# Designed miniproteins, single chains, continued (2), part 114

Each design is a single chain, and the fold is of that chain. pLDDT is the mean over its residues in the fold that is shown.

## One batch from the design tools (miniprotein)

Design m7963
Fold by ESMFold2-Fast:
Structure m7963 (fold): chain A 68 residues (1-68)
Amino acid sequence: TIDLEGLSPVEAGELLVKAGYSGEDANMVTMMLSLGYSVEEVREFLAASEEEKAKRMEELAKKQASLK
């Protein structure tokens, strides 16, 4: 299990890439942490199915757009 506690969003993304996660998963985790999601929510995202990941990505994109 990756420990993301106390890391900045960018540092968490870099750690995930080094740990063998995809750049897409790392970028999504960086965005989630930047938007105030918890480390626990990030771990749930990483453990989710591809279908569930796609749904979460759409929700995050909508949330980021609404903050403009």
Scores: mean pLDDT 74

Design m7964
Fold by ESMFold2-Fast:
Structure m7964 (fold): chain A 97 residues (1-97)
Amino acid sequence: LKEEAEELVEKAIELAEEAAERAAKTDRGIGNQLQAIANSLKFNKERGTVSAGIARMIAESLRRLADQAAKIDPEVAELLRKAAEMAEEAAKKLEEL
């Protein structure tokens, strides 16, 4: 169960980092904000401190940035929405414990 949540968190990090790299080519500010969100989730994963609450907060942040990114690159917005879905699913898995 914890392993499934970790895989979802890893996928969310990968998608968020890919989105950050793509966004940075068009808008450095949005790219930096996305990288900060990805780093936050990565730091919590490395420390084993990813709770359902943290995963849910990250998912909300990613969705909000996806709406902003949609104005610059719809593909970046889609990557962020997928990352948010992975983070939310991880939160559900952690809550089912």
Scores: mean pLDDT 81

Design m7965
Fold by ESMFold2-Fast:
Formats: sequence, structure tokens, C-alpha cells
Structure m7965 (fold): chain A 92 residues (1-92)
Amino acid sequence: DLAEKLRRAAELFRQAARAAREGDIDEAVRYLEEAAELAGEIAEKMPIFKQAEETARYLAELLREDPSKREEVAKAAEHAAELLEQAARYLE
């Protein structure tokens, strides 16, 4: 069920954004890594979602290297979540 996987990936991005804003950097990175893994599974069947995997990995790396970017990372993660939620609604 692709729509359910997209919604789950979106929720992981939203959890990452929340953790990042709260200053829970390790938790935010963990959620982004989980989002990347799930997005990678989705991308195996639909290559268009490869950018979601790449975005999650990039944001996790950025946050590990520069925690001061947590607000920028949170905004980018929320944007990724919105796009995945829109894709899930379209597929239903």
C-alpha cells in the first residue's frame, strides 16, 4: 500500500521537524534516517520519490554537522512531509 507508506514517511519528517525545533538533535536525526529508509523503499517502486530519500539523508547530515541549522532543517522536513501527504491523497 503505497499511500500508507507515503503517509508514514510524511509523519517521520514531521516528527523530525518537531524534534529539531525542540533541540532534540539526536532524535531529529533518527527520525530523518527512518524517513530516508522508508523513502528508499518507496523509491524502489516509484523512482520519482528518490528525492525524498536524498532530502532526508541530506537534512540528517546537515543537522549532525551544524545543529544551529535546526530551524531550516525543520522547515525543509515539513515541506517534504506536505509533498508526500499530497502524493498519498492523490493515490487514494
Scores: mean pLDDT 87

Design m7966
Fold by ESMFold2-Fast:
Structure m7966 (fold): chain A 105 residues (1-105)
Amino acid sequence: DPLLRGRIRGRLSALLAVARVENLSLEPLIAALREAGFDGLADLIERAYESGVVDTDLADQLDALLAGLSPAQLETLLAILDEWKATLSPELQETIDVLSRSPVQ
């Protein structure tokens, strides 16, 4: 589902941006992703967070990983991202929601 993949991309980008700015630990998110079998995505998120840079190659790798997931796996992934977001303050949750919205319409 291109719309669901787009939503996940927007949310991941927003989560990474907020986590870096606010110096938040992504360890619980990375652990939850690995437990659910998303090891490749967990590795990519960890690298993006540590480097502070998301270049075209990292974006292409994310797209390839998401394209390989079933609709059920995409829904599971979205739920994991939302569960991590729910551990944050209401102000940070709102910031992530605003940043994760597609600017293109």
Scores: mean pLDDT 76

Design m7967
Fold by ESMFold2-Fast:
Structure m7967 (fold): chain A 91 residues (1-91)
Amino acid sequence: DIVVELTPEQEKKLKEFEEKLKEEYEKLLEGKISMEEFVEKVKKLKEETVKELKELGAPEEFIKLFEKYVNALIEAVENLLKGKPPVKLDL
């Protein structure tokens, strides 16, 4: 849980990112786009969202957490498509 107070404008940018991410992920699952295209689009969305959040005065700690979250998501998707587990599970 992030305990940082965000402005309504900052929250809107996060919701826009999540909505666009969901759309691209659904296209990936349906085979409409490649994993490479998905990763490229998500990286672009991350860069644009980070820029907008910085312009809106979002805390640097929050921006770092957001970038870590998106980078982990990209890595998890890449690992799944390479036949590697996204998280190490002790089974």
Scores: mean pLDDT 76

Design m7968
Fold by ESMFold2-Fast:
Structure m7968 (fold): chain A 113 residues (1-113)
Amino acid sequence: MKEELIEKAKRLKKSVENGAAFYASLAYRNGDREGAQLIIETANEVIKLLDKAIKALEEGNYDEAIRTLQEAIDLVEKKAEEARKNGYDIAAEFLERVKNELQKLLEEVEKAK
């Protein structure tokens, strides 16, 4: 159970890294440099939070993992809203996908507690 959650969190981290590289490149090529920057900056923050959540799970600290994942969801939701408000459509799509995957991981961690 714990090992499966750690593996899922690590896969999500890799997905965020790869997705950020892909979507930032798309935004940049489409002339949306600000959207590309938002993708990169938000992904870097999410990756740091996923590393904290992974460490918490490895230590058996489910409460800390839950709080950290919720912080990541709140961050991504705020940045997705900013992206939509400013017309950064590529960034908005990427961030919405990241939010959905973080929410799924949070639900699984909460059920395992």
Scores: mean pLDDT 90

Design m7969
Fold by ESMFold2-Fast:
Structure m7969 (fold): chain A 86 residues (1-86)
Amino acid sequence: SMEEKAKKIEENVIEELEKNRESFKEYIKERLEELITEKKLPEEEAKKIIKEELKEYIDYLLEQLKEMGLSEEGLEKVREVLEKII
């Protein structure tokens, strides 16, 4: 059923995000270091740039999941997991 497919997508996405939590944190750390060291931005400005980039990525991912048939409740759960990781 469509509900079973949506639930499976939700569970798989959440599991994948939790599994890759450390990789996400490492990516954020490397990107922050690049902006501070190579672009010579203040830490606070670099953090704002990363926050905006991550927000755009989250919005993009949620839109894709919505097209795949995730419920509004499922999208909310995925967003909460992403916001806790990031």
Scores: mean pLDDT 79

Design m7970
Fold by ESMFold2-Fast:
Order: sequence, then C-alpha cells, then structure tokens
Structure m7970 (fold): chain A 82 residues (1-82)
Amino acid sequence: SLREGLAQAFRQLAEMARQGRLDLVRQQARGMRDWLRQNPELFPEELRERTIRSLEEIVRATEQGDGEKAVEIAERAAEWFA
C-alpha cells in the first residue's frame, strides 16, 4: 500500500543516515518531497504538509552533516505511516 511504501522509504532514509550516506539521504529526501508536491491527491493535506516539512528538515540535517538528527526525523516520520 501507499502507507507501507512511505513507512519503508523513511526506514530506508534512517538506515542510509546511520551508514553515513548523507548525500544519498539528501537526494532521496528531495525526490520524495518533490513527488509529494506533484501528487497532492494521494493523502490528506495536513499529513502531506507535515511529511514535506519532515523531508525538508532531513535535507537540512544532511547539509549540516547531522546524521543523528536525520535518523531521528526519518524514524519519527516512518511511525506516521506504520
């Protein structure tokens, strides 16, 4: 399902961040953000906007080299879709 796919995607972001692959995390988070913006009908606006903000925070964490914060945000977001 879409929810399971998003939960898995956020778990993958957390795993990549734990491995120090911050450039990949940044690229994937940006891709997910852009996909959500292009597909607003897929889930409620409040959940969509909250998810986009979390992805933007993950991007900022990776730009600052803060892998631990990227893991924290991604794991929290994965729980919304579990």
Scores: mean pLDDT 86

Design m7971
Fold by ESMFold2-Fast:
Parts: structure tokens; C-alpha cells; sequence
Structure m7971 (fold): chain A 69 residues (1-69)
């Protein structure tokens, strides 16, 4: 797994990318951010980091659904 420090850095990076997708990104950008969040979640041992990544993936997936309609 990744270290807790690496996990915190990934959460911050993906949060910024998720915000960009919500504000005006494409479906492809959202799907990439979702895949990156799921990959980081699989590599993390911290429950708190996994929850934050799951919340970010959920937010991006909601935006993807909206963009497809």
C-alpha cells in the first residue's frame, strides 16, 4: 500500500481535479479522475483516506451522469 503521507497528497490532488471536472470538465476527464481515485483507494490502508477518495469519486460520478443527460 501507499504511505499515509502519500495518500494525503493524492487526496488533495484529486480533490482539485474533481473540482475542475465539476466546474467545466468533460466526461472523459471525470472518468479518469474516478479511475485515479479508485486506484489510490485500493493502494491506501487508511480508512480516512479511503473514505475521502470514495466521496470524491462519488461527486465526480454524479457530474458524469449529469453531463450524459
Amino acid sequence: GISDDDGRQIVVQLRRQSDDVVRGGTVDQGEQVSRDAVDAMRRSRSQSIRQQLADQASTVNQQIVRLRQ
Scores: mean pLDDT 76

Design m7972
Fold by ESMFold2-Fast:
Structure m7972 (fold): chain A 74 residues (1-74)
Amino acid sequence: SVEDLIREGQRRMADVRATLRALTDPAARRALLDDLVAWAQQALAEILSLDPERGEEFARWADEQLEEMGQIVA
């Protein structure tokens, strides 16, 4: 469901953010962020197919989260 995908997204974002705080290797940080981006793109496509309005909301939220985490990796 859309709610399950959004919840999974919230869990994954929180987990990656916590891991990035503990992780010092730049290559490992980038790989972790890349995996999160790939998952988020797949989740967005699925949410958009089920509920376009919720998909647009998810996209905005995910873009904000990923941009913040990207600043940690950059």
Scores: mean pLDDT 84

Design m7973
Fold by ESMFold2-Fast:
Structure m7973 (fold): chain A 100 residues (1-100)
Amino acid sequence: SKPISAEEGEKEAKKYKNMNPKDKALYELTNILEILEEEYKLSDEEKADLIVELALQLKERYPELSEEELIEIIKEVAKKLGLSEKLIEKAIEKLKKKLA
């Protein structure tokens, strides 16, 4: 990957600041998972479990996020990571159980 220029960094920071809480949470979760996938070579099952744990942490940072918005974030991130529908369903079920 090319090193991010100062100008690109400023542009990304401005984009992030203008995001609503759902979009900020999605952006943060996607970036964290991309970094962890690169460093740790996670299995699909480990990625699914990690998505749930990070989504719960995002709920603590953005308490205004609804359960439905957290489910949408999990679905979008898991699809981007190439997870199967079965693993996505498992992640959503685990999230619902932890939020209950």
Scores: mean pLDDT 75

Design m7974
Fold by ESMFold2-Fast:
Structure m7974 (fold): chain A 57 residues (1-57)
Amino acid sequence: MVEELKEQALKAVREGKLDEMAELWRKLAEITSKEERREFLEELNKISQEKIKENEK
């Protein structure tokens, strides 16, 4: 389901697994609208930026 893929993508971003996130994003791109992807991508980008800051410690 779309929700399962979104949850996995959020977890991958939080864990810093960008390769896994990219694969999940490709799957989401096949089954979601451009608008839904844009909104979710903005959320993923925010989480990714916070993780980058944390990893620099």
Scores: mean pLDDT 73

Design m7975
Fold by ESMFold2-Fast:
Structure m7975 (fold): chain A 63 residues (1-63)
Amino acid sequence: MEASEDIKTAAKAEYLIHVERLTTAQAARRLGISQSTVRRLLAEVYSDIDKYNAMSKVMGELL
């Protein structure tokens, strides 16, 4: 199963916030996107178990 670009971006944001302990604003700056985009992507992933599992798998590849 191929992860979408949105899932990969959400995985990077999740990593920066929870592993690197950055704020949503700091993660957004690191990724070159808006804070609202980070919040939207994470909210979308958290509302869908299949998307959350896909994001977690991508995060596992980053760790």
Scores: mean pLDDT 77

Design m7976
Fold by ESMFold2-Fast:
Structure m7976 (fold): chain A 92 residues (1-92)
Amino acid sequence: MTSEEIVKKAKELAKEKLKELGYSEEEIEEIEALISDPSFDQSKADEKTLEKLELYMKVFAESMAEVTGDEELKEKLEEEVKKLEELKKAAA
């Protein structure tokens, strides 16, 4: 399986999990756009934006672990989630 196929499958699973949590397709696409934006600075984001990113990254990390079976990748993604949680606490 290619890295591109893995990421695509993980994003699809993450989208399904977020819909179960009550997020709309439009809200999910907005979060994905923020993550893919190279000009986005997490340290300058508001608490609401950081909360959405934290949730998306948690769900994406779980989805990546399910697709790959790679626990090390999951741990790295969970560290990024922890950084977002700390930034959210600082922004509040």
Scores: mean pLDDT 73

Design m7977
Fold by ESMFold2-Fast:
Structure m7977 (fold): chain A 81 residues (1-81)
Amino acid sequence: MDKEKALKFLEKLYELGALSEEQVELYKAIIEKDKEKLEEFGFSDVDLEEESKRLIKEGAEAYDYFLEHEEEFKAAIQAVL
C-alpha cells in the first residue's frame, strides 16, 4: 500500500530525471531496510526503522500529490533541473 506508492514515486522521479539511478537505489534500500545495500553507500549509523517509516509516509503522500498535480509537479522539476 503506502510502501508501493513510495516505490512508484521513486520510479517516477527517476523517469523525470529528478533522481539518479544511484539515488533511487539508495532510497529503495532505506525503504526496504536493506542494511547490506546501505553499507555499500557508506551509511552504517542510521535508524532504519525511523527513516523507512518517514520515507514510506512522505513518498506515499508525494505520490498521491503527484497524481493529482502531475503537470505542476513536472513543471517544478524542470524549473529546478
Scores: mean pLDDT 75

Design m7978
Fold by ESMFold2-Fast:
Structure m7978 (fold): chain A 98 residues (1-98)
Amino acid sequence: SIQQAIDELKQRIADDPNDAEAWYKLGALYLAQEQYEKGFEYLIEALRLDPRNPNALAPFPAGTDPERVIAALEKALELAKQGQGFEALLLLYDLVRE
């Protein structure tokens, strides 16, 4: 189940807090479930742990500055905290499609 996958990834992070791939996968799973605040929090941590992680950067155009991605995710997180998860996705879509 998707909950089992989340629990397993949370255990990976508990065992190794520097497992950037586990942070990324958790973020992606939470976003797929429309849990935008949690999704963005986990993606921000993944990029802070590994700013050049190709999997975390894959949605963004080649050569996008990781600091720009982190800044966009932090703005998206603020929107999600205000209940504006769809607006947060639109902000990130503009960065992905440019």
Scores: mean pLDDT 79

Design m7979
Fold by ESMFold2-Fast:
Structure m7979 (fold): chain A 69 residues (1-69)
Amino acid sequence: KEKAKLLLKLYAAYVKFGDDEKAGELMDILGEEFGIDEVTELGNEIQKELEEKEFNEKDLEELEKELKK
């Protein structure tokens, strides 16, 4: 579940920066590993966090680094 939240945040960041190819890849991974129902539930949970946060390049780099662990 924690990995799914990180992937969803990274997806939102890629969408914001216009990296549609990477965003699409992340959504495919989320659907395959966690299933669409769980992804939808987690997306609703973090929706307010995503709306309140302004992502910058440093935030994107930190999210990418967390996925390598």
Scores: mean pLDDT 71

Design m7980
Fold by ESMFold2-Fast:
Structure m7980 (fold): chain A 77 residues (1-77)
Amino acid sequence: MIKSTLTLADVLASPLLTPEQKALVRDLAAAFDLDPARTSLASFLRLLGADKPEEFHRWSPALRATVEALLALAATE
């Protein structure tokens, strides 16, 4: 079960993500009309299907790497 107290705004401020990963998170948040300050990392990961490993093969390598980085960030809490 994905658990995190972080918001997407906290994620975008994190030094653990590359600029490219931050850009993808911003683009996805905009595409889904999400407010980064009001969207939890856990809700964002569930929206992307990160709780369903069988869908990972359908993701681009960049999206997969970004989701893995977000899961690692959530695990550091």
Scores: mean pLDDT 75

Design m7981
Fold by ESMFold2-Fast:
Structure m7981 (fold): chain A 88 residues (1-88)
Amino acid sequence: SLEEQRKKRHAVAAEIQKLMEELEEAIRKNDLEGAAESILKISKLLSDMFGESEQDVIDKLIKTLVSEGKISEEQAKQIKELIKKKLG
């Protein structure tokens, strides 16, 4: 039903918020491995929920983090390489 889909989306949104907080914590600690893992988990949840590709979500998240000044361009490159290794 529409209501069950809405409840599921709400639960996934709460999990994404938690993962975003874990991502920000990893960035603050300069834990690029942890940041890569959080981005992968977020991308899978958003891909499964909205039908977006995981790669498009990953690219958008990293671009947003750089544009908001939360990570440097160099950190973004390192995170992308770590994600490639985890997906291979």
Scores: mean pLDDT 82

Design m7982
Fold by ESMFold2-Fast:
Structure m7982 (fold): chain A 68 residues (1-68)
Amino acid sequence: SVTITGAQAVEFARQHLVHWSQKHENLVFALLDLDMNADLNQIQIQRETFLQKLNFVAQQSGEPLLVE
């Protein structure tokens, strides 16, 4: 199981945003989905927070937002 905090998501996105293009977006969502077995409600909140932080970093880098 994997849980990602908002701060961790921003840091992870900054380091990997360029590499998170079409080839890596599935890995990001797969990591989040793996933790759904532990707590679905909490994972949904983490996913939403992660996408919000990723969008902020994407705007700074000029990259598109990841889409489910």
Scores: mean pLDDT 50

Design m7983
Fold by ESMFold2-Fast:
Structure m7983 (fold): chain A 73 residues (1-73)
Amino acid sequence: APTAAELIAQGFEYARQGNEALRAGDREAAIAHYEQAIRYFREAAARSAPGSASYRFATRNVAALEARKAELE
């Protein structure tokens, strides 16, 4: 099974792809990539101990990406 660190890395890669799609003007692709990033960060949080650095970091990134996604909807 993937570690929380590996899931966080995948979440960042999808967030980066979402940002690139947004800069290219592809709102639909940006939303899809942000949704994938959110899924990976949620899984990272689920595999982290409550209150751990990984848990706090993953949940903070979920909140930030949900807010960004909402601005595009």
Scores: mean pLDDT 87

Design m7984
Fold by ESMFold2-Fast:
Structure m7984 (fold): chain A 81 residues (1-81)
Amino acid sequence: SALEEEIRELLLSTRDASLAELRARVTAFLREKIAAGEDPERVMLALARVAKELYEEGLLSEEQVEAVMAAAIRVASEALR
């Protein structure tokens, strides 16, 4: 999907950045998509799927996946409460 391609490009373009920068970029992306009217559950599931695929492909480390998921949990807690 277009959403999954955008997430893939985001994660690949930030993979050489710090974990703090990765979290910040993912947080901003998620907030922007939700503010634009995307379903939070759909966005979070797409993010989890792409992060898992990139990890299995060896393109993201375990620490990078954990940073991405921490950002997702933060945004989900803000959007769903």
Scores: mean pLDDT 84

Design m7985
Fold by ESMFold2-Fast:
Structure m7985 (fold): chain A 64 residues (1-64)
Amino acid sequence: GTVEEAERLFEEGKELIERGELEKGNLLMAGAVSYAAEAGDEELKERIAREGRELSKKALEQGK
């Protein structure tokens, strides 16, 4: 994967999590992390992983 592909998956994953589609959103977040790692961008990888976890926690707190 590339940084550009990682950023695209991250954006799509964020939108899905914000809509409450946690399963698909988290799968895209995992893909984004993998692509960032393959591109050698450790900062992007860590940022995507952390922001993804925070968004998922927030969505779970708002939904039942």
Scores: mean pLDDT 80

Design m7986
Fold by ESMFold2-Fast:
Structure m7986 (fold): chain A 72 residues (1-72)
Amino acid sequence: SIFDEFLKYFDFNGDGKITDEEFEEFMKKIDVNGDGKISKEELKKVLESLGFTDVSDEEIEEMVKKLNEMIK
């Protein structure tokens, strides 16, 4: 899935696992408004910057939900 491909960009040790601490640190760096959440618009811009241009609104909403669950 696009979400799994996105996660590979910060799977720093390449073991298929991302630690919660490393993940939270990365997500905080892309949370440009500092509200402790990633918005659909922020995630879409990040995905586009990484070359993921063919992501549906529904997929972005699902990814936003999953990412916000991980950073809480």
Scores: mean pLDDT 66

Design m7987
Fold by ESMFold2-Fast:
Parts: sequence; C-alpha cells; structure tokens
Structure m7987 (fold): chain A 68 residues (1-68)
Amino acid sequence: MLSPELRERLIELLQEVDGVSRETAEAAAREAETLPPRPTLEQVREVARKYGLSEKGAEVLYLALLEG
C-alpha cells in the first residue's frame, strides 16, 4: 500500500513525465494499488496503457508500488 507521501510524489511525477492531469494520475495510482501484492511490470504496464501513460510513466508507477 502506498503511503500518502509516496502517492502524492507519484502523482506529481506522472504529471511531470507524461503531462497527464492530476485526475488521470490519481486514477492510475488507485487502480495500480488494486493489483496483487508484488505486481509484475507487465501488470503495471496494462494499467499505465489504460490511462495513456508512457513506458517511463509505467516504470515510475512500478517503482512506487515496490517502495509502498
């Protein structure tokens, strides 16, 4: 589970990397948190693609989930 601080930083990074809205970044982070514990990079990439995130956005999301 992401801490509130890590989630906020993730949202900011997704907005910086992919230029997505805060609402899109928050939605991507929420859906990624519903993935099984220790999700694969491919599972995270599927969430990222759904919200229009790049491969870099998917990597940022994946690393945040590993730290949470």
Scores: mean pLDDT 82

Design m7988
Fold by ESMFold2-Fast:
Structure m7988 (fold): chain A 66 residues (1-66)
Amino acid sequence: MAERRLALERELAELIEEVGLEGISPATLSRLARKYGVSPATVSRLARRLAREMEELQAEAARRNA
């Protein structure tokens, strides 16, 4: 369900903000995959997409402040 995917994306976004994409261990990705009933590949793909979106938002904020 989209609801569970939204919850996964929210938890991933919080982790990326806290430790960064590179700070998320393979064990953490596997744990989230088990928690939300998805593959580790799906979690990894979502984490990369969210990190890119967060980077774009930061770049946009920098453009507005410059």
Scores: mean pLDDT 77

Design m7989
Fold by ESMFold2-Fast:
Structure m7989 (fold): chain A 94 residues (1-94)
Amino acid sequence: MEKLKEEAEKLGDELLVEALEKIEQGKLEEARELLIEYLKRRGLPEELIERARSLKTKEELLKFIEELLVSRKTARKLREIGDEIDRELAERRA
């Protein structure tokens, strides 16, 4: 999905962009390896890494990446809100 690539690019998740490109090329094994590398770099639980290793089809890989991007997008928005509140509080402490 073109939309998934755009979302991954906006989040700066280069490994997810590369994984999506490999899926598009039919290189599912290479895509899976990139996905596992991404999960390891993020320090995500071994259970999620093992789940990623069990993904065999293009549809399963795309669904898993979509779930990761939704989670990432939500976490980033929550961080931005927190930073905005902290900035406002700092100005009021002066």
Scores: mean pLDDT 75

Design m7990
Fold by ESMFold2-Fast:
Formats: sequence, C-alpha cells, structure tokens
Structure m7990 (fold): chain A 77 residues (1-77)
Amino acid sequence: SLSDKVDELGLLLQQIVEAIENQDWPRLDALLQELGTKYGVSESLLQELREAARNQDRQAFVRSLQRIATEAMRHLE
C-alpha cells in the first residue's frame, strides 16, 4: 500500500540521518544508492546531500534532505 511505502521511506530517511551522525560513510552511500534505485532520486541531488553531510553544513543538509523527500514521494505516485 502507499502507507507501507511511505513508512519504509521514513525509515530509510531516519537511517540516513543516523549514518551521518555516526560518520558511517559506507552505510550512508549504500542508503543513498537505495534512494536512487527504489525511489528515483536523482544522483545530482544525492551527491549534494553527501557533500553537505561531509562538510557538516547543516543548512545545506536539511535543504537537500527536504528535496530528496519530495522527489521520493513523487516517485511513490
């Protein structure tokens, strides 16, 4: 169902935040690959998030994460 897919996306986004907090870059890369493959998020946007996270740019990170969530939600339609 759409509800189940939204819940799975929410869990994936939570795991991404946890990977960044733990500076687990291999885990982050795997989770971002899943966003691209399962949810059709553009590689350019995923790369923006990677760079914001590595640079500890919280403002850029939040903005990129919001855009990623928007693209992923559109893909679920």
Scores: mean pLDDT 83

Design m7991
Fold by ESMFold2-Fast:
Structure m7991 (fold): chain A 65 residues (1-65)
Amino acid sequence: MGKTVGTSEASQEGAEKAGKLGAKASGLKDSQGGVGKTSDEAGKKAKQLAKENPDAASGGGAPAP
C-alpha cells in the first residue's frame, strides 16, 4: 500500500537503486571469484538483490505492494 511515489521520482530512484545493485552484485562476484567455482552462488545473490529491490531491477509499472 502507501501513496503513489510519482512517476518521475520512481524513475530516478530506480536508476539509483540499479547502480547500487550493480555495485553490490560486483562485490558478491569478487568474493566468489576468489574461490573460483562458486559463481552460481554469486548469481543467486544477485537475484536476491534484484528481488529485494524489484524497482531497481525492473522499474516497470509500480513497485510490488
Scores: mean pLDDT 56

Design m7992
Fold by ESMFold2-Fast:
Structure m7992 (fold): chain A 117 residues (1-117)
Amino acid sequence: SAMERAREGAREAKRGGEEAKKGGKSGTEEDAKKGGLEGARGGSRAALAAEYAGTPEGGLIAARGGKENTRGGTEGAIGGGKAGREGAISGTAGAISGIGAAVTGGIAAGTEEAFRL
């Protein structure tokens, strides 16, 4: 189901962010970038699934996953140095943008449904 895919993508986004954080804290620029990219993929999948579900709940789940991914990726990038920071932030920024659009679309669809005859 679309809602299950949104939840799974959000969980993957969070996990990717935590992996980026661990890699960066260990001083590994490459691991920080890798975790950030994995998190961005999870966030993108969550955003797409939330948009397909067209529900405010799906949008919120995807948005939360994207936030957790960005938090972990940013912390990891700081430890991994400037190039690691740029890679992780760039990767997660796209996922957050997509999640924002999905949240907005889901909320709009939900409110329109409530007011339809």
Scores: mean pLDDT 57

Design m7993
Fold by ESMFold2-Fast:
Structure m7993 (fold): chain A 71 residues (1-71)
Amino acid sequence: AADYAARQALEIARKWAEEGDYDLALFVLETAARAQPAHRAEFYRLMAEVYEKKGDTEKAEEYRRLAEQAA
């Protein structure tokens, strides 16, 4: 159940990011990271990718580091 919910959150966030709705993608990932701490590394990796696409290089680097620490 927890793994399935994490996969759903990642899929929803990827869809919003692909459509250019970066803020919606980030909202989904932030909510999922709070609800499922065991999967934070995966959420942070995607958040870093979304911030990079958004042009926020500083936040992208921050979340890459957080993902490495959560792994």
Scores: mean pLDDT 83

Design m7994
Fold by ESMFold2-Fast:
Structure m7994 (fold): chain A 71 residues (1-71)
Amino acid sequence: MEMTREMGRAIAETSERLAEQGLATVAVDPDKARAAASLLEAAAQVMRELGGPEEDIQRVEDAAAQVRAAL
């Protein structure tokens, strides 16, 4: 249980950093921004399948949505 929470938090933190990089590239390389959003969407799905913490899954989904909204 503790390991799952720690892993979920680490994935969410990494996902938020990836989203920041994706947002920074939207105007310069929108294909890379789209790839980042797709990767974050896939990560959220895998976290749900593995029973990850809902709070961390929501953070990853929100990060993906922010990149998508900027495209």
Scores: mean pLDDT 80

Design m7995
Fold by ESMFold2-Fast:
Structure m7995 (fold): chain A 93 residues (1-93)
Amino acid sequence: DMSRIEELIERVQQKIRDFKEKHSDSLSEETKKVLDYYINNRDLAMALLLAIALGDEELAQEMEELLKKRYGLSDDDSELTKPVSEALKKFNK
């Protein structure tokens, strides 16, 4: 369902925007650029990874199921998650 995928991308992008806005004074410029990349590129895989990193488990689960069906994304794809997790860990230490 293309409409469902589009809706989920928009929801994750909004959560990214909200996170960036809430933490604007404490986020590094490097981290802000990473977040801006995900907001602007509408990449479902990147949006899923960021939902996971932000702790939105319901949204992450729904997006993960759609990605598996459409793109064959593996649960064990740690290489894809590393850049997002590393950037957010620098903030959330």
Scores: mean pLDDT 57

Design m7996
Fold by ESMFold2-Fast:
Structure m7996 (fold): chain A 67 residues (1-67)
Amino acid sequence: SALDLFEEAMSNPEKLPELFEKLKKLSTEEKRELARHYNMPLETLNAFIDSNGDTKVALQKYLELNT
């Protein structure tokens, strides 16, 4: 599932680049489910995935959406 892929990426840093590439290929609905599960906006999750886990990029997107 999409949740399993995300947890694998977070739990195994050596595979992080490969798993983020797989996360980028998830459907919009699967990404929306992940965003809901982790209590974040979909746009913030997309920024996080598309930046290969760059927390600063995700935070900047979150601030843009909430300001």
Scores: mean pLDDT 75

Design m7997
Fold by ESMFold2-Fast:
Structure m7997 (fold): chain A 64 residues (1-64)
Amino acid sequence: GMEEAIELLQKYAGLSREKAEKAAEGIKTLVEELGEELALQYLMKELNISREQAREIIKAVLEG
């Protein structure tokens, strides 16, 4: 769910809780507009995280 996505963003990308909350909402919108594959690629590049880490974050966001 969103709480899991926030915690993963803090753990993997080193974001504060406030930044992670905004990022999680932004990721949800990005997946809805661009699809999962493009969102995953943006997360890997933007946050400098692995494909597996990005995939877990997206999965948590989508599981609501």
Scores: mean pLDDT 86

